# Designs tried in a protein design run: designed miniproteins, single chains, continued (5). Part 13

Each design is a single chain, and the fold is of that chain. pLDDT is the mean over its residues in the fold that is shown.

## One batch from the design tools (miniprotein)

Design m16442
Fold by ESMFold2-Fast:
Structure m16442 (fold): chain A 64 residues (1-64)
Amino acid sequence: SPRRELILRLTALKIEIVGLDTEIELVKRNPSLSDEEKAARIAALEKEKAELEKEIKRLEEELK
C-alpha cells in the first residue's frame, strides 16, 4: 500500500530526528568542547535535522 510505505518512511525519519536531538544534547553537555566548537557541531546537526524535517513535511502532505 502506498499509504503504508509513506507511514513507514515517516516513522524512520522521525526516529532519525530523535537520534540527532540526542547527539545535540550530548554536544551541549560535553565538557571537552569549547563554546565555539559546540556551536559549530550543533549547527551541522541542526542542518541535518532541517533536511529531515523538510522531507517529513513533504511526506505528510502526500498522506492526504
Scores: mean pLDDT 88

Design m16443
Fold by ESMFold2-Fast:
Structure m16443 (fold): chain A 85 residues (1-85)
Amino acid sequence: SLRKKIEELVEKARKLAAENTEENRKEALKLIKEAILLQAEIEGLSQEFKDALLKSMDEYIKTKDFDKAVAIAREVGEKELERRE
């Protein structure tokens, strides 16, 4: 069920980002952030790593650097793909 929730959040974020409005991009970032946290929880990443990631993403959201926030999200996703079981 958690994987399904992550997929739904990511898909909703992609659709919002595609509409290319400032409001939709901010909402998409929020959904991506939530999906990343759920993925990190499933993968058993350390609380210190989660806290550092959240702090970095919050900084990029405040600077309106959507592309950097998405790049961080992809790096976390790639790390998840390397984990088995």
Scores: mean pLDDT 63

Design m16444
Fold by ESMFold2-Fast:
Structure m16444 (fold): chain A 120 residues (1-120)
Amino acid sequence: KKEEAQRYLEKGIEYLKNGDFEKAVEYFKKALELDPNNKVARFLLAVAYILLGKFDEAVKLLQSLVGEDIPGEVVEFAIELLEKNGYKAEALSLRYGAAFLFPKSKDPKVRELAFEGLKA
């Protein structure tokens, strides 16, 4: 059920915030088992893979999200989390790529994040 998928997504986010990236992956995968089209769970699973150094898995997930509408607040959360954990190049790539990867996003925050990256 979508409600159960949402609970797993929220638990995964909690683990990401607490630095337990392996459990974050586990819970995002559980969310996707229940709701395979959950773009937020797929995006955050890619972020968790980056935090674990599993870049090939992360790239495959991000490629599946090209053209999708990801909320700017979720993109900002991911950028800040990557920067905090020393993945500055990946965070900068996400800032620069957000407007190209998610060109259909109507969330002005996605474009704002990309523009902030260009100023750095």
Scores: mean pLDDT 75

Design m16445
Fold by ESMFold2-Fast:
Structure m16445 (fold): chain A 69 residues (1-69)
Amino acid sequence: SEIKELAQKYASAFSAAAIELAGAYANEMISERMGPVHEKDRELNLKAYEELQKKADELKEQYEKLKKE
């Protein structure tokens, strides 16, 4: 069903966002201990997280609208 497909797309986007956020935290911890070696990688992970989280939020809104109709 359309609702099931949309839920799967949301789950995939959310999981991808979580992975990027975890990567950002890992790079932050490394940078704190080793100096600013991974600051650029942290910024890239955070940017990817923000874009993926925005997509997940849009998919969730679409899912909720279809469920109410």
Scores: mean pLDDT 77

Design m16447
Fold by ESMFold2-Fast:
Structure m16447 (fold): chain A 81 residues (1-81)
Amino acid sequence: MEKAREYAELAREAGKKGDGKKAAEYANLAADAAAEAGSAEGGRAAAEAGAEAAKAGGEAAIGGTAGAIAGIGAAVEAGGI
């Protein structure tokens, strides 16, 4: 969970600098961390990171957003309401 939020912050910073490649990499790391943690908060952080990566990187960020979606699914299953 903590790592998912950390990677989401890094994705935001990379997007802010216009580095879509880094933003996509951090979005994927956030999704992986969220899946490992199995938390709804981690899943949300991964989704936010994926959205930032998509906005910053366009086509380059597609892989990152797919990973973020997978992270959300894992979080819902592990800690869903």
Scores: mean pLDDT 63

Design m16448
Fold by ESMFold2-Fast:
Structure m16448 (fold): chain A 90 residues (1-90)
Amino acid sequence: TAALRDRAAALAAEAQAARDAGRHEEAARLLVEAAELFERAGDYGLAAELYRAAAEEAARAGAPREVVDELLEKAEELRRRAEEAEAAAA
């Protein structure tokens, strides 16, 4: 829905501000929240990009490898869903 996309975009912008400020843990959290909203809206490609960015920020914040790997796995899952959606639309 438009409301989910608008909220997701606002969180992604807030995440970028946190990234620019070096607040890596906050940035990772905001990126995950934005990604979840884009996923719920069906914007799988954007969600995948934000989960990948969240993994990068989590790693910078010193998160365990398992947490980083879980975020990357989620990004890859959603990237595949985005590709399937494009194929189905053709």
Scores: mean pLDDT 86

Design m16449
Fold by ESMFold2-Fast:
Structure m16449 (fold): chain A 56 residues (1-56)
Amino acid sequence: SMEELRKKIEEEIKESMERMKRAIEMIEKAHELGRVEELANTPPEELEKKRKELEE
């Protein structure tokens, strides 16, 4: 139904917004630490490891 489709889209948007928020927070943390270039050169597969390093 249209209502079910709408709710599914709303959930997907919410999840995308949360992912974007986390990415912004990581970039801001890297900027504070002067490590933006390091983050920019990190391959996608290693981003989770890099995020943990920045949060320590």
Scores: mean pLDDT 75

Design m16450
Fold by ESMFold2-Fast:
Structure m16450 (fold): chain A 97 residues (1-97)
Amino acid sequence: SHMEEAYEYLKKAVEAIEKGDLKKADEYIDKAAEHARKAKEEGVPGAEDVYKKINQTYSIGTALKLLTSFGFISEEEMLKRLTEKVRESAELAKKAS
């Protein structure tokens, strides 16, 4: 299902973050959002909440990267917080699958 695909891409995003590949992580998050959007359009229960959560996670990720670039937080702290937010999105997608 599209929710199962969203969950799988969010797991791949976590793996990419753990490797420090933020560009690949962003690609996987985009693919997860696309699958969640399709599930939402098909009326899958919980899909709208998953789609919204993925978009919020992306926005938070952008803010965390910016805070790191200004030296307000460490790269380690940024990766930790980004991983936590992506995992929250993955758990929500799994429940909606």
Scores: mean pLDDT 85

Design m16451
Fold by ESMFold2-Fast:
Structure m16451 (fold): chain A 82 residues (1-82)
Amino acid sequence: MSDEEKRAKGIEYLEKAKEAAKKGDIEKAIEYLAKGASLLGSVLSEEDQEKLILLGVEAVEALKEGDIEKAIAKIDEMIALA
């Protein structure tokens, strides 16, 4: 898989994570978030990988707390690193 394909697929999974979160499917949201972060992280600079990890942790915590608005905002920040 090319770096461009990994970036596109990573973004696709993060968008699916947002959709799952909006539907209240927290388990699926976390699963898609992990898949998206893994793919996107593999093509980012070391500095942006650190930012992606922090945003991912914050998104997962927000999902577990039921703060869907905060979770989506953090996922959008992850997508913006792409």
Scores: mean pLDDT 87

Design m16452
Fold by ESMFold2-Fast:
Structure m16452 (fold): chain A 68 residues (1-68)
Amino acid sequence: MAEEYTELARRKLYAGDVDGAIEYAEKALEIDPENEVARHLLEAARADREGDGELAEEHLRRYREERE
């Protein structure tokens, strides 16, 4: 389920495995392309990989808002 891949992406991102977070967030979006939670995790991971910590924080904030 997309929810399982979204949770794996979150765990990878918080563990510092940015590439793993991107992989699992993309898998979640393959199952449910309208999954906003997975989209925000993917954008946060991509921003972190590019070194844009402010953009990464913004996407993580939106991720938290969507799941609340």
Scores: mean pLDDT 76

Design m16453
Fold by ESMFold2-Fast:
Structure m16453 (fold): chain A 101 residues (1-101)
Amino acid sequence: RPPSQQEILDAFRAELRSSDLEVVKRALNSLIAFIESTETFSPEQKDLIIELLRLLAEAVREETDPEIREALERGLEEILALLEKVDDPELQAAVKEIRAL
């Protein structure tokens, strides 16, 4: 059974809040792989990516462990750089919003 969008968001939020650096890295790598493997994004996929980016930006702000925070910051920058290469005005607007935070 494929997970719902809400189940994906809940799982990602929980993984980003993990005290296990390897869990955090796997969550980031899964999102990176999804973005890299997708040639054209549906409206639903764009909404999901934008919400995942907001959760990631929130996790960076709230993380108190320096090693995990560095991994989150590096992952966020890599994801933003990938999305900036996508010729999609909605995704580019979301990247601009997150960079302004």
Scores: mean pLDDT 83

Design m16454
Fold by ESMFold2-Fast:
Structure m16454 (fold): chain A 70 residues (1-70)
Amino acid sequence: GEELKEILREIGEKLRGIGLAIEAALLLKKGDKEGAEKAKEEAIRALKRGGYSEEEAEEIVERLIEGMGV
């Protein structure tokens, strides 16, 4: 089914984006600002491929990083 394939693709990209946002937060806590910025940019791109707008993706990444105490 085409619909199921698209849903699974979007879920995979969203999960990847969330994982990269968590990685960015951990890198910030470690003091790796350059690595964190790259992970943040990759997270935004993954969330956009998962169906979010750029603004929504940026907000999700920012809220996840802030929620992790950074």
Scores: mean pLDDT 87

Design m16455
Fold by ESMFold2-Fast:
Structure m16455 (fold): chain A 55 residues (1-55)
Amino acid sequence: SEADIAAVKADGADQKARVERLLEKLGITDPAVRAQVLADIDAYTASQIAELKAA
């Protein structure tokens, strides 16, 4: 449903914000590490949305 897709998008955005805070707290400033982690979260979010649209 549209509500489920919205919830998955919101959860993905929250996960990205939380991970960015954790990377900063841990002193991890490598942009390649940041880009890879955020890409993994985006890929997971996209896969969840695709499954919801196929159902």
Scores: mean pLDDT 85

Design m16456
Fold by ESMFold2-Fast:
Structure m16456 (fold): chain A 87 residues (1-87)
Amino acid sequence: MRELTPEERKQALEGARGSAEKAIEALKNGDVRKATIYLIAASLHAAVADNKEALEEIQKAMRALDAGDYETAIEHLKKAIEILKKA
């Protein structure tokens, strides 16, 4: 496995957090298309940062969105943001 530099890891963590925050905004506005795009971006950034705990919460949010459960999707995204803030 190729290790990220500390700066690359920081950028990936910031990208994951920013995308997760935008996904919550989109869900609150009923914009499912934008929420899906931001969820995909958040999952990619979390994977790049190798933050497995945040990635798991983002994946749970994606499954809730696919089920039409927007409230549960927002709850999982909030948990992911808290994890990313501690990283």
Scores: mean pLDDT 85

Design m16457
Fold by ESMFold2-Fast:
Structure m16457 (fold): chain A 83 residues (1-83)
Amino acid sequence: KAKEYLEKGKELLEQKKYEEAIEYFEKAIEIDPNYADAWAYLGAAYLSLKKYEKALEYANKALEIDPNNLLAINVKENAEEEL
């Protein structure tokens, strides 16, 4: 279930439906709070909305769970560059 919500969120993110993507990533996190990819994609969606502080917060959460999460590393670097 958590993975299905992550996949739906990723599809919405590709369609640039960032707010809808966020809802699905939040649903994935509600089911599995330790789902590093869901936190990383949540950060990526906020980065796309230019909400850099939130993007950084969620990327850091993903990195606390999985320090090697490549998406979270990229989101963190991009958000820090804009702050």
Scores: mean pLDDT 88

Design m16458
Fold by ESMFold2-Fast:
Structure m16458 (fold): chain A 55 residues (1-55)
Amino acid sequence: MSEEIKKLYEELKALSDALQAAVDAGTLTPEQVAAMRAEIAKKYHELKKLQEKEK
């Protein structure tokens, strides 16, 4: 697996963990949660494309 895929996976995990922690703490508005989820979805889509190319 390429370094690019590993880095993107680590970034996704960090963003997902940060979103969950912020939601649990009640520090984010619904709009901010939606924005973070959109960023996670965007990176996940990019990761999927890279994984398909590496096959």
Scores: mean pLDDT 79

Design m16459
Fold by ESMFold2-Fast:
Structure m16459 (fold): chain A 81 residues (1-81)
Amino acid sequence: MEEKLKKEIEELEERIKKLEEEKKRLEEELKKKMEELKKETDKEEILRLIGEILRLIGEIFDIEREIEELKKKIEELKKKL
């Protein structure tokens, strides 16, 4: 049973690692869109960029929430060891 719990923890830690990598990619995309917004003068294009930025922020928050849930699960599993 203990070995099974250790393997489950390792699998959850690998999932967190993948989510952290995805979050980093989205944060880099967000930085690029923020720089584009700073240079943009067309009102319609500004609104489009704001929409994209809000979408990216939402996706980052969703990933952060999933990471927090997985971290809580790991803590619960570690208590059973």
Scores: mean pLDDT 84

Design m16460
Fold by ESMFold2-Fast:
Structure m16460 (fold): chain A 91 residues (1-91)
Amino acid sequence: NAAEALALLRAAVEAALAGDAEKEAALLEEAAPLIAQLSEAERLALYLETLRLLLEHAEEVAKIAGVSEETVRRALEEQIAKAEALLAEAE
C-alpha cells in the first residue's frame, strides 16, 4: 500500500543520508513492487511526500549533489507545486 511504500522510501532516504548504501538498496528493493501496484494518483501522492521529505533534508541533499541548499530548496518547491497540480487533476 501507499503508506508502506512511503515508510520504506523514508527509511531508504535516511539510510542514503547516513551513507548506508546496502540498507538503502534493500529498502528500495522492498518498495519497488509496492510502488508498481499503485495508481497514478497514489504514485503522485507518494512522489509529493518524498519531495517534502527531501526538502526537510535539503542541506544534506545539497551536500551530496554538490549544489547550494538554496538551489535544492527552489528545485524541490517547484517540483512540489507541479506534483500538487497534477494530483489535483488526477482525482
Scores: mean pLDDT 80

Design m16461
Fold by ESMFold2-Fast:
Structure m16461 (fold): chain A 83 residues (1-83)
Amino acid sequence: MEEEFRELWEIKQLEDAGDTEKVKERYRKLADEAFKLGIEYAKQGKYDEAANYFRGAAVLYRKSGDTEKAEEAEKFAEELQKK
């Protein structure tokens, strides 16, 4: 959680500098990592933690312009929350 806030703060610095391509690249890498962690936590039966990571991945994928992966991540989060 704090690591993610620090990463977002660093991305904000890149946005303020006008490095939009680096901003999108960083959002995509963070989204991929969050998505993988969501799968790992789901395998461990930690559904609340997994859902949180999938929601985080969805937000980050939208910021990187990958709307299809964002919708996939949201679906995983909703499915885990129903259980």
Scores: mean pLDDT 77

Design m16462
Fold by ESMFold2-Fast:
Structure m16462 (fold): chain A 105 residues (1-105)
Amino acid sequence: SFDDLIKEAEELIKNSTLSPFEKQIVSALLQLIKSIYEEHKDDPELVAYAEEMLKTIIDGIKNKKSLEELLEELQRIADRIPDPEVRKIVKFAIEQLKKLYEKRK
């Protein structure tokens, strides 16, 4: 089901009205989520956070949420990640993408 959710997200991004730059930002978020899932397949709690983030991206695109709102929602999910090293990496990656988006848009 995770692979099916990833394929759904990729197709939604491709067919969305997002700008090419916004599509790059969201694609980078998908790669981050994939990395968390692949590195932590044996940790059901971290897998659940990866799935929650992925579903948040899918919902955001379907409901035409702004990329700013989507990044804020993902940051709130990241704040709840119990593993401090994973939380740190995820929060840092989201913050860097947010800064990149704000600087160019």
Scores: mean pLDDT 86

Design m16463
Fold by ESMFold2-Fast:
Structure m16463 (fold): chain A 61 residues (1-61)
Amino acid sequence: MSHHLEIADRYLAEAAEAVRAGDVERAKQSAMKATKHYLEAGLSPEEASRRVKAALDAARA
């Protein structure tokens, strides 16, 4: 597994935690970092966006 994929998943977990805490700025920054690392891991922009959206939607539910 690419280390970028692991790093992306960690940032996505941070973004989800920030959403649950109401920290909008931290959520945005962590989601952007997750997206960057998903792209570096070889995911398409569409796949990266789908993964980020799914995790943040779950955190808001």
Scores: mean pLDDT 84

Design m16464
Fold by ESMFold2-Fast:
Structure m16464 (fold): chain A 55 residues (1-55)
Amino acid sequence: MEKAIKELEERLRYLPEGVREEIIRTFEELVRQGASESEIVETVGKMIKEAMNKL
């Protein structure tokens, strides 16, 4: 897996279960739709950043 996606996965582990599940669902949906790695990293990264700001 690309280093950027691996870093996103590591950050997900620090988030609450409910928030983490929502972000994982979005990640899975993007993968199913054939989104590019850049799109996945940007979208999921923004969601993680927003979630961390709410903590």
Scores: mean pLDDT 74

Design m16465
Fold by ESMFold2-Fast:
Structure m16465 (fold): chain A 69 residues (1-69)
Amino acid sequence: SQRAQDGLLALAEMAENGASKEEVVSGLRTLASILDEESQKKLLETAEKVKKSKEEDIAEILRKEAEKI
């Protein structure tokens, strides 16, 4: 879970620095592929939230999801 939190925060910083929605979704999927099944499910659900959000909201969504795990 700490790795998932750290990864979400790193992706939030990337989004704040101008990373696209597609880059963030790709990063979440890559992170999910190297973590446990429970973290994988949570990160893939987060990727779906990011896909449905506005680009300006992505970093906040990622930080909020990191707080929950």
Scores: mean pLDDT 82

Design m16466
Fold by ESMFold2-Fast:
Structure m16466 (fold): chain A 80 residues (1-80)
Amino acid sequence: MEELEKKIKEGEEKLEEAQISYANKDYESAIKYLEEAVKYYEEAAELARKLGDEELAKKLETSIESLKKAIEIVKKKLAE
C-alpha cells in the first residue's frame, strides 16, 4: 500500500510542477511534467488493480485520460 500511495503522491507533485511551468509559459517543461504524472498514475493504476482496488484503478485511469488531453492542449500551445 505504501508503494501505491507514493506513486500517487509522485504523480501529484509532477502535476503541480506542470501547472507552475505552464503558468510561466514554459510549455516544453509543462509537457514533460504532465507525461511524468501520467507515468506515475499508470504505475499506480496497475498496482491498484493488483491489490484488488478496482475503484481506485478506475479513478486513476480517468485522471490519466484527463492528463493526456491536457498534454495535447499544451502541445497545441507550443506549436503556436
Scores: mean pLDDT 86

Design m16467
Fold by ESMFold2-Fast:
Structure m16467 (fold): chain A 98 residues (1-98)
Amino acid sequence: MKEELRKKGNELHNKGEEALKKGDYESAIEYYEKAREAYAEAGDKQGEAEALTNLAEAYLKLGDYEKAVEAAERALELDPRNERARELLEEAKAKLEE
C-alpha cells in the first residue's frame, strides 16, 4: 500500500516536472499537489518536501508569491536542510516586498 502510493507520487512528480519545463505552470501545480498528497499518505516526508519545493517554484513562476512562500515554508518544516526550498522562500519573500 505505501509503496504503491510512493510510486504514484513519483509518477505524478515526474508529470509535474514535464509540465514545468513546458511552461504549463497550472498543470505543474496540479501534478505536484497530487504528488504531495500521495507522498503524505505514504508517510514519505522526503518525497512530500520535494513536491512542496517544486510547488514553490511553480507558484513563483506563475507569480503567486504568497502560495510560493507557504509551499517553501512547509517544505522546510519537513526538510530543514533543503537549500533549494530556502532559496525559493527568500526569492518569494523578496517579490512580496515589491
Scores: mean pLDDT 87

Design m16468
Fold by ESMFold2-Fast:
Structure m16468 (fold): chain A 52 residues (1-52)
Amino acid sequence: DKKTREEVIKLLEEVLGLSKEEAEAAIKQLLSEGLSLEELLERAKKLKESVS
C-alpha cells in the first residue's frame, strides 16, 4: 500500500535522519528479506517510541 510505504519513509527520515532516497533503499532491502510493509511500519513506530 502506497500510504503505508510513505508513512514508513517519513518515520525513517525523522527517526534515523535518512533522506527519502535512503529510506526507500532501506525499505526495498527489508522487503527483499521477507518483511511486509505493515511489519516495517510497526518496527519504525517502535524505533521512534524508543528514541523519544
Scores: mean pLDDT 78

Design m16469
Fold by ESMFold2-Fast:
Structure m16469 (fold): chain A 54 residues (1-54)
Amino acid sequence: ASEEVVKLAKLPGAKIDSDELAEWLLEKLSRPGGEANEDNAFARITLAVARSSI
């Protein structure tokens, strides 16, 4: 659900800087073999929400 990704952005963003989260997620997404399209979408949505909220 979209509301879930908003909370994910707040929780990790509160503990870890959005920049660090972005770097970590981007590195994970860049790895080949990642078939989890939903994980990629959630990662991007999480970063977008964290950034857009600012």
Scores: mean pLDDT 55

Design m16470
Fold by ESMFold2-Fast:
Structure m16470 (fold): chain A 85 residues (1-85)
Amino acid sequence: MRYASLVFSPESYEYSVEETRERFRGAVEAARELMERGVDVLEVSYQRTPISLEDLKINPKLMEEKEKVAREAEERAREVAEELK
């Protein structure tokens, strides 16, 4: 069995929610390209970065937005992985 695992780990201090979203989208697209070339991709995962109190004071919606983006990205990656099984 052949597989690839893609892990996305955004840094809270350097990435906006939009940048995090785009970077994970790129990872999912890369997984699709690998699958089209005959590589089985079993996992594309998102690693959650801890959010500090300072980050929340700057952007109090950051935690909610990150959870939403992670959930949507995980579902999309899961659908892509299941299509190859």
Scores: mean pLDDT 53

Design m16471
Fold by ESMFold2-Fast:
Structure m16471 (fold): chain A 94 residues (1-94)
Amino acid sequence: FAEAWNNLGNVLKDQGRLDEAEEAYRKAIELKPDFAEAWNNLGNVLKDQGRLDEAEEAYKQAIEISKKTLGKPNIDAEIELGILSLKRAVDKVT
């Protein structure tokens, strides 16, 4: 049932309803804290809202959880974290 909340979050995000998508993903994580995909999706919504520090933390959680549960990192979260880090570095310079 955590997956149903994650799927609801995906639909809400696609509609541009970012605050409601965040609530749905947080509910998925509440029901299943080891849900790496929900952490990655939360990071994406937080990034879209400009909440970059919180997005970075959510991506890190997705990576750590996927390493522990699947034996490999969540590649989408690693890619997004890398992109976010690059954007933050560029924003500090000009």
Scores: mean pLDDT 79

Design m16472
Fold by ESMFold2-Fast:
Structure m16472 (fold): chain A 55 residues (1-55)
Amino acid sequence: SREELMEQIARVSLEVTPDDIKTAQELARDLAEVAGLSEEEKEEIVERVREMYLS
């Protein structure tokens, strides 16, 4: 599903860049762009990365 895709993009971005939240968020945005997600969905993924990082 779209929700599962967004969750996976956020998780993978943190897995490959665990020590740098800004780089993880930039990677997540780029992956979302390649996946054809909307600007609103990209911002949601960036926020999900932040939430995962702070958990």
Scores: mean pLDDT 82

Design m16473
Fold by ESMFold2-Fast:
Structure m16473 (fold): chain A 78 residues (1-78)
Amino acid sequence: NKELAEAMREAAEQVREMGRRAAEATGDERVRELAEKAAEYLREAARALEAGDFEKAEEYAKKADELAQEAARLAKEA
């Protein structure tokens, strides 16, 4: 599933960039840190998919989603 892995890497870059801009706009560095961590987990999920480890990919994707939701929550409350 090379296409899904590549989509996850593209999503990781997008999440990282959005988090950076949101942190700059709000002054809350936690938004950037959470977004960067979410991007890291999306990259790990992509690697797991390329290795055929769907269970590990799901685990990393879930962690990425949880962190991205927390970053979005903080950005809205800023």
Scores: mean pLDDT 84

Design m16474
Fold by ESMFold2-Fast:
Structure m16474 (fold): chain A 79 residues (1-79)
Amino acid sequence: SKLEELVKRLAELLQDPNATKEEILKVALEILKLIGKEKGISEEELKKIENELKEAIDKAKNKLEIADIIRLYLAKVEE
């Protein structure tokens, strides 16, 4: 499935020392949108969560913080 492909890509990027925040954010946002739509989250709430994720990743100091941030925001849309 597209979700399985995106999750695998995200895991690969988080383990790649050369992967940029922009590359990681792009894949994380695609996963977030896909899960959010499946869960019936409103477009307004989804956009808010996307913007919060973007800001959090931009401020992250390392890839471990990015992974924790993504996990937190994915949990918000999976509920």
Scores: mean pLDDT 84

Design m16476
Fold by ESMFold2-Fast:
Structure m16476 (fold): chain A 71 residues (1-71)
Amino acid sequence: LREILLEMIRLGSNEQATLVLVAGVLYSLGDYDEAIRLLERVREMAEAEGNLELARLAREAIEIVRREKEE
């Protein structure tokens, strides 16, 4: 997950990078639902902008967080 979030920070705008950083902090605190919400926001923004690589990484990050929550 860390590597994916870092790549998303590099690929995203300043706003998207901030959302990813906050999502990473929420994940480290165990607030998985809020982390997923912010990552979904980044995915939506990336898809709207045509940033397909960022959108793909956001979907992968969301899946990892969902699996961690269910375990």
Scores: mean pLDDT 83

Design m16477
Fold by ESMFold2-Fast:
Structure m16477 (fold): chain A 70 residues (1-70)
Amino acid sequence: DEEKKKLEEEEQKRIEKAVEQAREEAERGVAQGRQQYPELTDEQAQRAIENGIGMARLKAQAENEERRAK
């Protein structure tokens, strides 16, 4: 189980990398959105970023599970 835990941690790190990329992309999208809608608040922008990150995390987890099943 120690080895299994290590494997899960490595999979988690891969998910974190995907999340980091999604965060950067979402932040860029939000920055462009603020150019169009200057009244966009920091909280609204943050929520949009968090939503994008959450979706990316779920996708990465699902793909990890699919790879393990194959």
Scores: mean pLDDT 77

Design m16478
Fold by ESMFold2-Fast:
Structure m16478 (fold): chain A 55 residues (1-55)
Amino acid sequence: SAEAQRQIDLAIEAMKKALEEAKKLEKETGVVPSALEIVKIWTDIYNELEAEAKA
């Protein structure tokens, strides 16, 4: 469905942003973020993008 594709596209965009944020954190701290931390960043960004799309 078109709605499912939209959600997939948002999830991909959120993951891209989460990986960029993780790279920035690694550069600033010298420590690689854990998978759990990356998932949390991804979830937060996805929810923000979804809320913006519905506003």
Scores: mean pLDDT 83

